# Designed miniproteins, single chains, continued (2), part 94

Each design is a single chain, and the fold is of that chain. pLDDT is the mean over its residues in the fold that is shown.

## One batch from the design tools (miniprotein)

Design m7258
Fold by ESMFold2-Fast:
Structure m7258 (fold): chain A 78 residues (1-78)
Amino acid sequence: SALFYEALELLGQKKYEEALEKIEELVNSEDFEKLSPGNLERGIEALDVLIKELKDEKLRKRAEEIKKKFEEKLQELK
């Protein structure tokens, strides 16, 4: 997914709020359903960085909720 890789590039640039916005777009898109287990794990790692680095408590809570969705999706895989 282009949104997923854009989010990872923004994270690498330390643009944490923009990275979160791209991950939120991904989770609300049909592309989220198509993520491989490896990309779900990579997304969880990215979300852990966002939770650690985001200074705004509201944005951290949003990142935590998205991480939960990634973890639930990973657990549902056969």
Scores: mean pLDDT 86

Design m7259
Fold by ESMFold2-Fast:
Structure m7259 (fold): chain A 92 residues (1-92)
Amino acid sequence: SAAEQAAMLEVVAIFEEAAQHAEEKLPELSPEQQEEVLKLIAEMEAILLDRSLSVDEKIDAITELLKRIGKILNDPEWEAEILARLEAARAL
């Protein structure tokens, strides 16, 4: 549906912005934290590409991965903003 397409476009845009933000912060992190962040980004991409998952299931899964990235980055304001946008996409 048009609503499902709008929701998915917003979820993809949120993912791209979150991945870029995390990648920009990589030089500030330990090698172990860098590896974990890159792994979480790859897991989010796999979720987005999974045709068996509904939009709601993708939002739920990406929310949990973004919370983990936010904790590693120690960026609670960014975490709150990105999660609020992801939840707003659910209402589309």
Scores: mean pLDDT 89

Design m7260
Fold by ESMFold2-Fast:
Structure m7260 (fold): chain A 94 residues (1-94)
Amino acid sequence: SALKEEIIRALQNARDYLLSNSSDPLALETAEELDKFIKEAPSLSKEELIEALKRQRELFREKAAEARARGDHETALLFDLIAHELEVHIEKLE
């Protein structure tokens, strides 16, 4: 699926962007979680992929709130941007 390939590329870009723009341990842990999702994504049905993307979007929103709570506004913005990109791709699939 062309849309599935586009989503996998977007996830790869999000991982790379996170690794390039943050040295925070939370960002590194999140990049590893994205790597696992990227590897599993090709095997998922459309419905499973949508649900997995929704879970990842919520996780990024939670991590952004956590970073913001400790005063790390730069890391919070990175997580918010990734959550927004996931939302865009969820809407394209639905």
Scores: mean pLDDT 82

Design m7261
Fold by ESMFold2-Fast:
Structure m7261 (fold): chain A 117 residues (1-117)
Amino acid sequence: SLREEIEKELIELANSLKDEEIKKALLEAIEEAKKSEPVSKEEAARAIMFASVASLLLGMYYVFKDEKFLEKAKEIFLENLPGLVRAALNSENEFLREEALTTIKTLVKQIEELEAK
């Protein structure tokens, strides 16, 4: 099923991470999402939108090289990660499930790449 494929991709993503805080948060979010009810379109869209603020802050860190932007981006991402994982696994809307998964993968990759610099 699509849900099982997304769960597998999220677990594989978590196991590939060097950032132990993000890895732990992602694994905990997956386990909690497996127990949760279906997520509304509104809740899923909200989680994606709020997580997207982290992308703006990562862009600011890239330009200014100020660690405060990276710290705030990671904080916002981690605060919204449970909602994103619930959206990816439990949204009734297939497009929002795929969008939430893409958002998680993109933000994780960007944070890891910037932390490596």
Scores: mean pLDDT 86

Design m7262
Fold by ESMFold2-Fast:
Structure m7262 (fold): chain A 81 residues (1-81)
Amino acid sequence: SMEKRQKLIAMFESAIAYAESNGDSKTAAFYRELLAKAKAGASIEELLAETERRLREWREQGAPASHIASLDLARKEIRDI
């Protein structure tokens, strides 16, 4: 639905702002990629799969807890849409 997609877009925009405020250009770039795909009509399943792959990668790389929490929130929001 339009309402669910709008909430997802808003979440990605908030995640970009948060990452940029913390100087995390890499996380911001990832969320910009997801935002662009969401606006272009990418499936919820595709966006979820990409987020889950990145979350797994970041956990394996020992990313900061705050970045893991941000990505896990994104995963939950996409899944629960």
Scores: mean pLDDT 82

Design m7263
Fold by ESMFold2-Fast:
Structure m7263 (fold): chain A 68 residues (1-68)
Amino acid sequence: SQQGSDEETFDIVVRMAVQELLAQGREDLAAELRERAAEIRKSTDDPREALRLVTEEVRRVFAEVEAA
């Protein structure tokens, strides 16, 4: 179902982003992203909206990495 697919994609996106941040030595941002992902999951019962919000958060975090 679409719901199950969106929840699985959410977990994959967070896991991959956290691994990349750790690989770049940004343990601070990896921890922040994990906390934000958990809060996003609590904020909505819509898995599609949760996926959209976490994707925006991932973009924000990596923009911060690029800004040094």
Scores: mean pLDDT 82

Design m7264
Fold by ESMFold2-Fast:
Structure m7264 (fold): chain A 72 residues (1-72)
Amino acid sequence: GDISGLSEAELQDRARAVLTAHGVDPAVLVRVRKVSDSLIELDVTNPQAIPPEVLVAIMEELGVTGIALRRV
């Protein structure tokens, strides 16, 4: 989808729903930031808890072309 119309809180809720659907603890995702209309950054407590296929699922759900991970 077009993320220009979505708040960072709505992106975070949607990303956490994808994590939950794939058996990943949604609490690993602390924050979502918009970098551009097609790029987001995820603040995560444990990047190793999120498999690459789940990152792809988040990209597909949100309609973004890239995700950056930051460990916090």
Scores: mean pLDDT 84

Design m7265
Fold by ESMFold2-Fast:
Structure m7265 (fold): chain A 92 residues (1-92)
Amino acid sequence: DEKEKKIKEELNRLMSEFVAKFVERIYEENLSEDEIEELRKREEKLGPKITELIQNDPEKAIELIKKAIKMLEEGASAFEVLEYIEKELEKI
């Protein structure tokens, strides 16, 4: 299915862009060791949930990732972006 192929390609592109911008934001914020540890614990809990969303509702995953990227572009902190993702995943 051509539509499924395009969705997968867009998801791969968006995930790569999100990860790059998120890592850049963490470096820019010069977070403490305790803050970095909190981010790691929250990322570990979110990873499986994001994977599940991508498998079950890829179009909603695209919307979520696009919004997260926009938040980073608008200067949101790494913690603000994680909180947004956590809240959106709870609605599913």
Scores: mean pLDDT 84

Design m7266
Fold by ESMFold2-Fast:
Structure m7266 (fold): chain A 66 residues (1-66)
Amino acid sequence: ELGEIGRAAQEAVENPDAFPPPAADVHATRSTSADGTETVHFSRLPDTPQAARDVALAILRELAAA
């Protein structure tokens, strides 16, 4: 469930030593356009369920840290 993924991402931010980070080559960055719209960029697109989960966790970690 999305809520469980969000909780896991927050726990990873709070206790990084307890949870492995997403793969180093799978991360998301945010940029803000002039009208305040935020865009999320991926270092690469996931093509497996595990890669998709790692991308989702990376996004949630960025959102939780912001």
Scores: mean pLDDT 57

Design m7267
Fold by ESMFold2-Fast:
Structure m7267 (fold): chain A 81 residues (1-81)
Amino acid sequence: SMEEFKKAVESLLAELERALAAGDAARVSLTLRMLGHEAKKRGFDEVAAELYALAAEARTASPAELARLVRRAQELMEKAV
């Protein structure tokens, strides 16, 4: 349902902010992949593809790049929901 999707997205976005605050690139990457999976389940295929690309980039990102990737993910999910 849309309610389940919204709750999953809100939970994952909160996790994404915690991972960024901790400087945990691996956890940022994993959380971005989970957001992509949720978007794909709802048929937001282009959003999912971009989230998967951000997740891959996060694995080797600097702290400044991690912040940019997280901001981009937040923008994508705001537009999708």
Scores: mean pLDDT 86

Design m7268
Fold by ESMFold2-Fast:
Structure m7268 (fold): chain A 83 residues (1-83)
Amino acid sequence: MKVYPKDDLDAVNYLIKYGRLPPSPSGWDIPSLGHGLVRRTGADVEEIDPTASDEEIEEIERKNSEKLANDPEIQEILKTYGY
């Protein structure tokens, strides 16, 4: 059984929900090129515009969830932690 660090799971969950990595580097090693976890997994996600309407934000979250649902490494991480 492959075990992923909890920090990677927390970053994946945040990315699924918000389309971006956590906004603070406190406790996170955020790469200079951003989206380090997405780059490692090969997933392509859309960042949420903070000025977007609630409807647009919900649509982007849904699209990002669909994109990540097809990534085998993201699915393995989620499955390992019971998602």
Scores: mean pLDDT 52

Design m7269
Fold by ESMFold2-Fast:
Structure m7269 (fold): chain A 62 residues (1-62)
Amino acid sequence: SDAIRAQVDQIVQDYRNGQISVFDADTQLGVMMIQAGVNRDHDTMDYIQQRRDQIRQYHQQQ
């Protein structure tokens, strides 16, 4: 859903700006993933998973 995607984008932005930790970002994205899963919104689940993978990769390179 567009609302979940907007929330995901905000979480990713907060992490990249140093406002939240990688742990907090991954936890919040996990909650968004559960919400998308309950709605069977596979496109949004794929979007969230891609953002989680990007955050993990970014953290590993720091």
Scores: mean pLDDT 83

Design m7270
Fold by ESMFold2-Fast:
Structure m7270 (fold): chain A 87 residues (1-87)
Amino acid sequence: MEEEEKEIAAERWEEITKATLIKAGQTDKAEEVAKKVGELVRKGDYEGAYKLLYENLDEAKRKELEAERRRREQLQAELEALNEARR
């Protein structure tokens, strides 16, 4: 189960990394970086995997990724606030 769980995690990280880099316009690097991120996840180095993804995005594209994450967090916070207001 442990090895199977690591492979599933690695595949998901590779898929997310590839999609993120393609969306950021790093299409030529997407597959190569995704494979390296998957290798790090298989080794249990999640910090290294995230750092590698982040370093392969230029500053503007990193800010775009952060803006998307912030947007999702804001929507979640707004939904929670609405739920609290209805108590």
Scores: mean pLDDT 71

Design m7271
Fold by ESMFold2-Fast:
Structure m7271 (fold): chain A 77 residues (1-77)
Amino acid sequence: MDQLQNTIQYGSKSDQVKTLNSLVKDLPEKTKKRVVDTALLLRDERLSLAEVAKKLGISVSTVSKNEKILGEALQKA
């Protein structure tokens, strides 16, 4: 399913947000927000994991975990 990855990476910001929220809709609200925020910072601002961690005030390990959660959601879709 390259269409979802292409929308997240190359689509409009509105389409990226809608697609990300749809993929993670079944996660707890706090986790869903963190995963979406992580994905948007990595894709939209082209930040490294360390820079995303600094912006969100979380550890690099948590950013890596959020990226993995998003990757698994994309593979299941």
Scores: mean pLDDT 70

Design m7272
Fold by ESMFold2-Fast:
Structure m7272 (fold): chain A 65 residues (1-65)
Amino acid sequence: SKLLGSEELELKKIEVDEEKKKITITMKNKVTGEEFEIELYLEDNLEEAKEKVEENIKKAYEELK
């Protein structure tokens, strides 16, 4: 949860695909300029979706160290 408040990460875009029942979140690392995407399925409950976002952001951020 603390990682979502990081000043080094910028939310660029949120796309909702109702046909595929998924949400694609595009984030950018402000330090490296790299962008990465996190895919969530709408069938996930809010708590599970939040955990998936936090894990993907953490992994992508740690890989950029």
Scores: mean pLDDT 66

Design m7273
Fold by ESMFold2-Fast:
Structure m7273 (fold): chain A 65 residues (1-65)
Amino acid sequence: MKDVEKLRSIPGVTQATPLKGGYHVLVDAPDEETLEEVEKQIESLGYTVTSKLRVGDTVALNVVK
């Protein structure tokens, strides 16, 4: 399975796109508990979240392998 397909399969992830040796991941996370659950799932797959930006209920994550 491709990395973008793995990331997109996580509940709450709405988009995953390759970007400069990593991935740009959009998450539908209306609360911090939902966001923490998604981040834990990303990390459990062997990725690292390097930055976060929230715009309303959407959080943009930069993710690397």
Scores: mean pLDDT 82

Design m7274
Fold by ESMFold2-Fast:
Structure m7274 (fold): chain A 91 residues (1-91)
Amino acid sequence: SMSREEFIEFLESLGLSREEAEEIWELFQQADEDGDGVLSFAELERFLEENVRGIDPLLLAMSADVDRDGVVSQERFALLLIELRRLGLLK
């Protein structure tokens, strides 16, 4: 898993501001209930149910779990949130 600074630097490399990157970091910490630095499918689905509107949280979680292994990385989570924000689907 990435450290906080590595995660922020990754998002800044994608064109996000530091403030936007820090916000996504805090949302990842909210979703990562056990603090292991990755999201289980269940943790991601719960986060999306609470934070996303207008789309099925189960379908979003399935799209982020590209490898079908039941685990979503920090990078995959960040890319999903960037897309959801772009589409105006975050609450």
Scores: mean pLDDT 78

Design m7275
Fold by ESMFold2-Fast:
Structure m7275 (fold): chain A 120 residues (1-120)
Amino acid sequence: SEEIEEWLKENFEYFKNASEELQKAVVETTETFLKKYNLSFEEFKEALGKILTYIKANNNKAKISELKELVPHLSDEEIVELAKLGALLEGYEARVEGDEVVLGGKLSEEEVIERLKTLE
């Protein structure tokens, strides 16, 4: 979707400067996410923004329960997937450690593409 690609380029510097292969993988993963969870693109943008802003403000980690308070309409599964997708949009890993989502280290572009393809 042109709309998804344009918004991502405006809001994620990493995505804007990424290869065509990575950009395509992100757009396809985002479209799959929207379809899987029956989410509008507007709802996706709002939820992603809230989750990423909170995690970054809280020393790159947050309890899933704390994120749920920000986006109570989403399941725990949707919240975890969005946090992982958001980290990948900036070239970073996100992982679940117990009840927390933790933003990890920087990934290569190939590692980002592989993680996008395996996002469940």
Scores: mean pLDDT 87

Design m7276
Fold by ESMFold2-Fast:
Structure m7276 (fold): chain A 69 residues (1-69)
Amino acid sequence: MKLSPEQVGEAGGLYAAMTLMRQGIRDPEKARELGYEKGRQLALKQGMSDKEAEEAGEYGGKVAEELVS
């Protein structure tokens, strides 16, 4: 089944938040940056377009920021 950019972004954001929390980091800006990067990377690995990867990145950043704050 094909995942949506939103679903991939959420997975990336969750992973980013867990990674930072394990390191004791509760910085919303760092969470947003890492969540964006992880969401984008996951989307590209799934064969999504650059536009879809950007969308996944934005969702991942937002999810990671909300979870860390």
Scores: mean pLDDT 84

Design m7277
Fold by ESMFold2-Fast:
Structure m7277 (fold): chain A 83 residues (1-83)
Amino acid sequence: MNLLEELEKLKKEAEEKGLKELAKLLGEMKEILEEEEVDFERLEELVEKMNEIAEKNPEAKELALEAETIVGLERIKHAVSKI
């Protein structure tokens, strides 16, 4: 599955649920993953911000967890690509 397509789906779900701040962070995460050199420190900062939103809104919790999973999968993909 394309991780960028999964992020786009999460962003649309966040928009549909009225989670505008989360949708914006998911969009920023997608932009970072589209870069030639992925800035994982920036991705970790975005995950932190999404988790802060999820603490205040249970509806955001699942979307934040899925985004964190996508970042984890991208880290594994990046590590494997060096083999």
Scores: mean pLDDT 79

Design m7278
Fold by ESMFold2-Fast:
Structure m7278 (fold): chain A 73 residues (1-73)
Amino acid sequence: MDVLAGMSQAAAEALRRGERDVDEIALHILQTVLGKSEEEARRLLEEGTPEAELARRIARVAIRGLEESRERR
């Protein structure tokens, strides 16, 4: 599985669940794609690690895509 594709799918899933916060979507990406626990994922986000910043970037892209596609369902 391509990691970036997996992150995009995880972000889309979080948005479908109603998440709109970049950090909450990034948290879901870190847990689902990188296998981090909630505690580990929150720590990575707080520390601003490269993987956390990548997850935040994917989350922002997914939010923009959702705003451009209101009729997803």
Scores: mean pLDDT 78

Design m7279
Fold by ESMFold2-Fast:
Formats: sequence, C-alpha cells, structure tokens
Structure m7279 (fold): chain A 99 residues (1-99)
Amino acid sequence: MSVTQSPSSVTVKEGGSVTLKSTYSGFSGKVEVSWQKQDADGTVSPPPYGRSKITVNEEKKESYLTLTNLKKEDSATYYNIVTSKDGTKTGEGTKLTVV
C-alpha cells in the first residue's frame, strides 16, 4: 500500500485557492479517503469546513483536496489518509503556506 502526495509544498496568497493531489496504490476493494490538517504545533484537525472539498477519482486512484478563500490560519501540512480492509496508509503530506 502506498499514498503519494503532490506537491510536497506550495505557497498561495490569502484569498486564493489551491488543489492538493494524492495518488494511492496497493489497496484491494473499496477505499475510504480522508484528509487531515496538521498545524506547526502538531494539532490535528479536519480541513476548513465550508472552504474545503474532497474529491476521489476511483478509476485513476486519485484524491484531491481543494481549499478556497484561503486564510493565513490554513497554513499547515495536509495529509491524505486512505483506509481499506487491508489497513490504513497516510501520505507524506503537502505543506501549504498562505501569505
């Protein structure tokens, strides 16, 4: 099982939008896809509610996290987590900096 995130880091201006990508492989059957925000202090939370959208392309085995109307507090590392009956794998993370 693998989960690969891209880009590794990205910088976006406040008020902008960004889409983070993840590609997963080596999972059998149905997968559950989630995204987590981890702040620099280590606090884990869901992506910003009302300003985030998660999409999954099962044919391509890809997940996307789109963040809109970015705020400076959205600066964090975002992790894709893929779970199946085979287990759970977390990606390397994408570091987002909002300036």
Scores: mean pLDDT 86

Design m7280
Fold by ESMFold2-Fast:
Structure m7280 (fold): chain A 95 residues (1-95)
Amino acid sequence: ALEELRKELDEQYAKNKKDNKSSSTQLIDQIADQQTRARLLLAEELARLSGDPLEKKLRAYRRTAKALRERGDTISATAFEIDARAVELKIEKEK
């Protein structure tokens, strides 16, 4: 599951490079802006959520990933989905 998400992230990176080969500079700027927005969105979700730190972190990552998917930032969304899965596995290990 976690390894499958890592593979998806790598595949999205490869696809993104291929699809935007002719506009690499514009793509780099867009990714930088998207990463900044992704970090801000995560910080906002973490600030407004309460409760257990791991459960809060899981919810924040899931909500951030969903919002990024809706904005078309699939790379950042997949990265946060990987982080969410890692937190979920930690919660399950405690049971």
Scores: mean pLDDT 69

Design m7281
Fold by ESMFold2-Fast:
Structure m7281 (fold): chain A 81 residues (1-81)
Amino acid sequence: SMRDKKLALLIEVLEGLARDPLNEEVLEEQKKKIEEAPELSEKEKQDWIAFMEEVYETAKDPRRLPGVRHALRQLAAELRA
């Protein structure tokens, strides 16, 4: 279903960001996956890209980086359930 494809994409993106939250190349790769996804509306694409950019900026604080990794992995796990 479109819902299953959407969830699989979002899980992949979240896991990708969690592996290396400070890698700008990884961020741009994941943003491209969202932009190219036919399963997502333009509003959903804008919201997910904004979320990813906020996550990247938040991860720049070394005190917040472990929490960012954990939150991304937990969100991916919740979407998988």
Scores: mean pLDDT 87

Design m7282
Fold by ESMFold2-Fast:
Structure m7282 (fold): chain A 57 residues (1-57)
Amino acid sequence: MAFPPLTEEQKKSSILRLTELLRRRIAASADPQATMNQLVENRETLLQGLLKEASLP
């Protein structure tokens, strides 16, 4: 599914919030470096998923 385009402010706010959430998730992980590497490799897919989630009310 494609989602409608977000405003620039929504994108910036979502990215900042999602970055904080990802940072916390990595810190809470049993293998922080492995988790970070997976996030980097799946960056585009994860970004798409997170943007969809961030666009929900």
Scores: mean pLDDT 66

Design m7283
Fold by ESMFold2-Fast:
Structure m7283 (fold): chain A 73 residues (1-73)
Amino acid sequence: MELTEEQVETFVADAEGAVAYLERNPDPALVRATIAQLEGLRAFALPRVRDPELRARLEEATDAALARLRSLL
């Protein structure tokens, strides 16, 4: 199973939206749950992106999102 560019873009947008929501509405339980979900999705998605540039973009975006979420704990 390969992830398309559109799927990568959707994943990044969803991650950024979740972070923006939690930065405005901090809930430590929801932050922890979102970190676990993003870590799982990142581990699932990265090996399924064949394009190195798309993979790097997904990796950078998810790493940035996780760093921002961890700063809320």
Scores: mean pLDDT 83

Design m7284
Fold by ESMFold2-Fast:
Structure m7284 (fold): chain A 87 residues (1-87)
Amino acid sequence: MSEMQKKTSKYTGYALSAIGLAITAEIKRKRLLEQGDEKKALEEVKKLREQALKYSDLAIKYGEETGSTQGGLTNRRNVLATLDELE
C-alpha cells in the first residue's frame, strides 16, 4: 500500500471516529438526563468532546496531506455543531 493510501485510510477512520464520538455524547447525555444524573451527563459530554476533537484534529491533518482538506473541515463543523447543541 502506498504512503498516500495509508494516509487516506487514516483520514477516513479519524473523521468517522470524531463524528461517531459526538453522536455517542448526544445519546449518553440524553440517557443520563432521563435518569436525573445531570453531573454525569456533563462529565460524559466533556470527555467525549475532548476525544472527538482529538480525532477531528487528526482527520484535518491527514485530510490536508491527502487533498481532502474541505472534507476534514466539514467533518470538524459537523462535530462542533453536534457537540454545541449539548450545552
Scores: mean pLDDT 83

Design m7285
Fold by ESMFold2-Fast:
Structure m7285 (fold): chain A 98 residues (1-98)
Amino acid sequence: SVEELVKKAEELEEEGKRLFEEGKYEEALKKYEEAAKYYVQAIKQLSLDDPRLADLYKKLGEVYENIGRVLKKLGKEKEAEGWYRIAEYWFEQAKELS
């Protein structure tokens, strides 16, 4: 079920990327937010010593960075900066586990 959650998150992230490339920023934001929720649920099902956590933290960081990029395109600069900081946190967490 962790594998199913990750697969769903990856499909939503790819859809978000396509929508972003098409200039459909509000729709891309929704897909990235949904992808993040599935990654978070996958992470919550893992033990703290699970070798998959580092990769999932990195993927969560990448989704949050993409949320920031969408918000910047929507003119929400301060919100975008907040999401870039959240993404950086998760990239650092991934690095600590690697």
Scores: mean pLDDT 91

Design m7286
Fold by ESMFold2-Fast:
Structure m7286 (fold): chain A 90 residues (1-90)
Amino acid sequence: SLADGYELVARLAEEMAKAAENGDGQKASELARTAYEVARSLPPDPLLDKAAELFEQAATHAENGDYQKAVELAREASRLFREAAERYRP
């Protein structure tokens, strides 16, 4: 379902935050890329667009070794994706 798609992206964002907390920039970047591809396949939504931008910023910060900022941005993206998922639940 559409809600399941948004929940999957939110889960990937949380996994990205965990990878960044552990200093694993490669895994964080891979998870961000996967989450971005899933998000891009979902119908357009202003929260989705905002969350996707936060994912790109989080990936950039993780690649630069700014793991604290990457965690903050990834968790905010996860929150927005969960909010979108709730709006599409039957």
Scores: mean pLDDT 78

Design m7287
Fold by ESMFold2-Fast:
Structure m7287 (fold): chain A 120 residues (1-120)
Amino acid sequence: GPAARQAYRDALAEEAAARVKSLTDRNELVKFAQELYETAKGFLEEAKRWYERARAAGNPEAVRLSQEALKEFEKAYEHAKRALENARKGDIDGAAQHVAEAVREIFEGAEAMRRLTAAL
């Protein structure tokens, strides 16, 4: 149900934040944040392509779901970018917070994309 899905999403975010806080080497912290940034950027670019396809097809439900995915991946991209900025400054707690938010938003965007695929 929705509560179980939210609990799983939150557990993934907390695990990612805990991983960030365990990284005592600044270079490893920056590398982790950089990989998340590239991942979020990739999802955002894919969501933009799906939104363009949905609009071209004239399917209102597909447009709505692709807009939902786009919104979530835009938020994920911004948080991943802030996580990378904090990692470069050595702000482990700031990096962990933004990593957790990016992971939650990637999860929600992925769920919107899954619903989009089922609606086509």
Scores: mean pLDDT 90

Design m7288
Fold by ESMFold2-Fast:
Structure m7288 (fold): chain A 77 residues (1-77)
Amino acid sequence: MDKVKERAKKLAEEATKLAEEAAKKAPQSDTYAAVRKFAEQAKKYADLGISGTEEEAKGYTNLAESSLKVAKKLKEA
């Protein structure tokens, strides 16, 4: 449980940072608009992982990681 919540907190921090970065560039870049969208989605899932039940925490943490991975890949493209 603790490791899953710790991971969810770290994902929330990373997603928040990426969403802030993307928001600054989004008005001039469709790519960063997409990065922002997936980063915000990752943060939402990470927050649900932190506040959820044990089963929900595992599911939402995995969804947060997947969404953040997509955001990072779009930023690298």
Scores: mean pLDDT 80

Design m7289
Fold by ESMFold2-Fast:
Structure m7289 (fold): chain A 91 residues (1-91)
Amino acid sequence: SMEEAKRKLEELLESLRELIRAVEAGDILAAIGHALRAIGLMFELEREFPDNELVQEALRLAREAMRAALAGDLERARELLERLEELIEEL
């Protein structure tokens, strides 16, 4: 359902925000935990909604944001999460 997709994408957005905060703080253990949570949510959304164009675009933004966060590009990660949040609101 779209309600379930939206809820999981909102959880993904929050996990990625927490990842950015952990990376910024240098909290490696917290960063790992939030990254694993985000990865799990991404796999679940990919499996459940493979043909949903908006969900797939959201996952593309989420993957880019996570890559940026893990590379220490927190500014780009935040910009990508703002775009992800806007896309989730369209669902």
Scores: mean pLDDT 90

Design m7290
Fold by ESMFold2-Fast:
Structure m7290 (fold): chain A 79 residues (1-79)
Amino acid sequence: SIDEQIKKLTKELGIEGVSIDNLDEALKQIDESEEKLDDLFNSNDEEYKKEILNIYKNTRKILEELKELLLKKKEIEEK
């Protein structure tokens, strides 16, 4: 069910509850965090930086999927 998928994804993100507005904010924070990686890592630890970028990509995908599920649930509730 949609509710089970939402619970699974929120658990994977380490979040107890979520709203569409909070997801939009989280997506923006990921973009800002990616920009900060250049400041944090200079040219050192390039492989570690790539691993962090992969984590951000995966997190973004989960957030986008969760947002779509919440939008779909809202549409169903409105009939």
Scores: mean pLDDT 73

Design m7291
Fold by ESMFold2-Fast:
Structure m7291 (fold): chain A 87 residues (1-87)
Amino acid sequence: SHMEEEIRRREERIRELEELIKKRFEEKKDQEEEIREYLEKHSEPYIKADPETKIDLLAEFLQEVLGLPEEEVEELRRLQLFFLKLS
């Protein structure tokens, strides 16, 4: 069905974006302490957030801390919201 094909395409794209995120973490190993401090500072708001807000907070981290391109971050956010609304 059309929906099954859309789900498969989006899952594939999420895997591609996850690989990009993994590469960025590897590139930023020299900033591991700064990344850890950011995550510790923002952990309580994240834990308390609803699922949609968690997606937004993750996007902010990926863009501002990991330096992922805005276009890739917004694409991942849209994909995550799509799957959240399918539940």
Scores: mean pLDDT 84

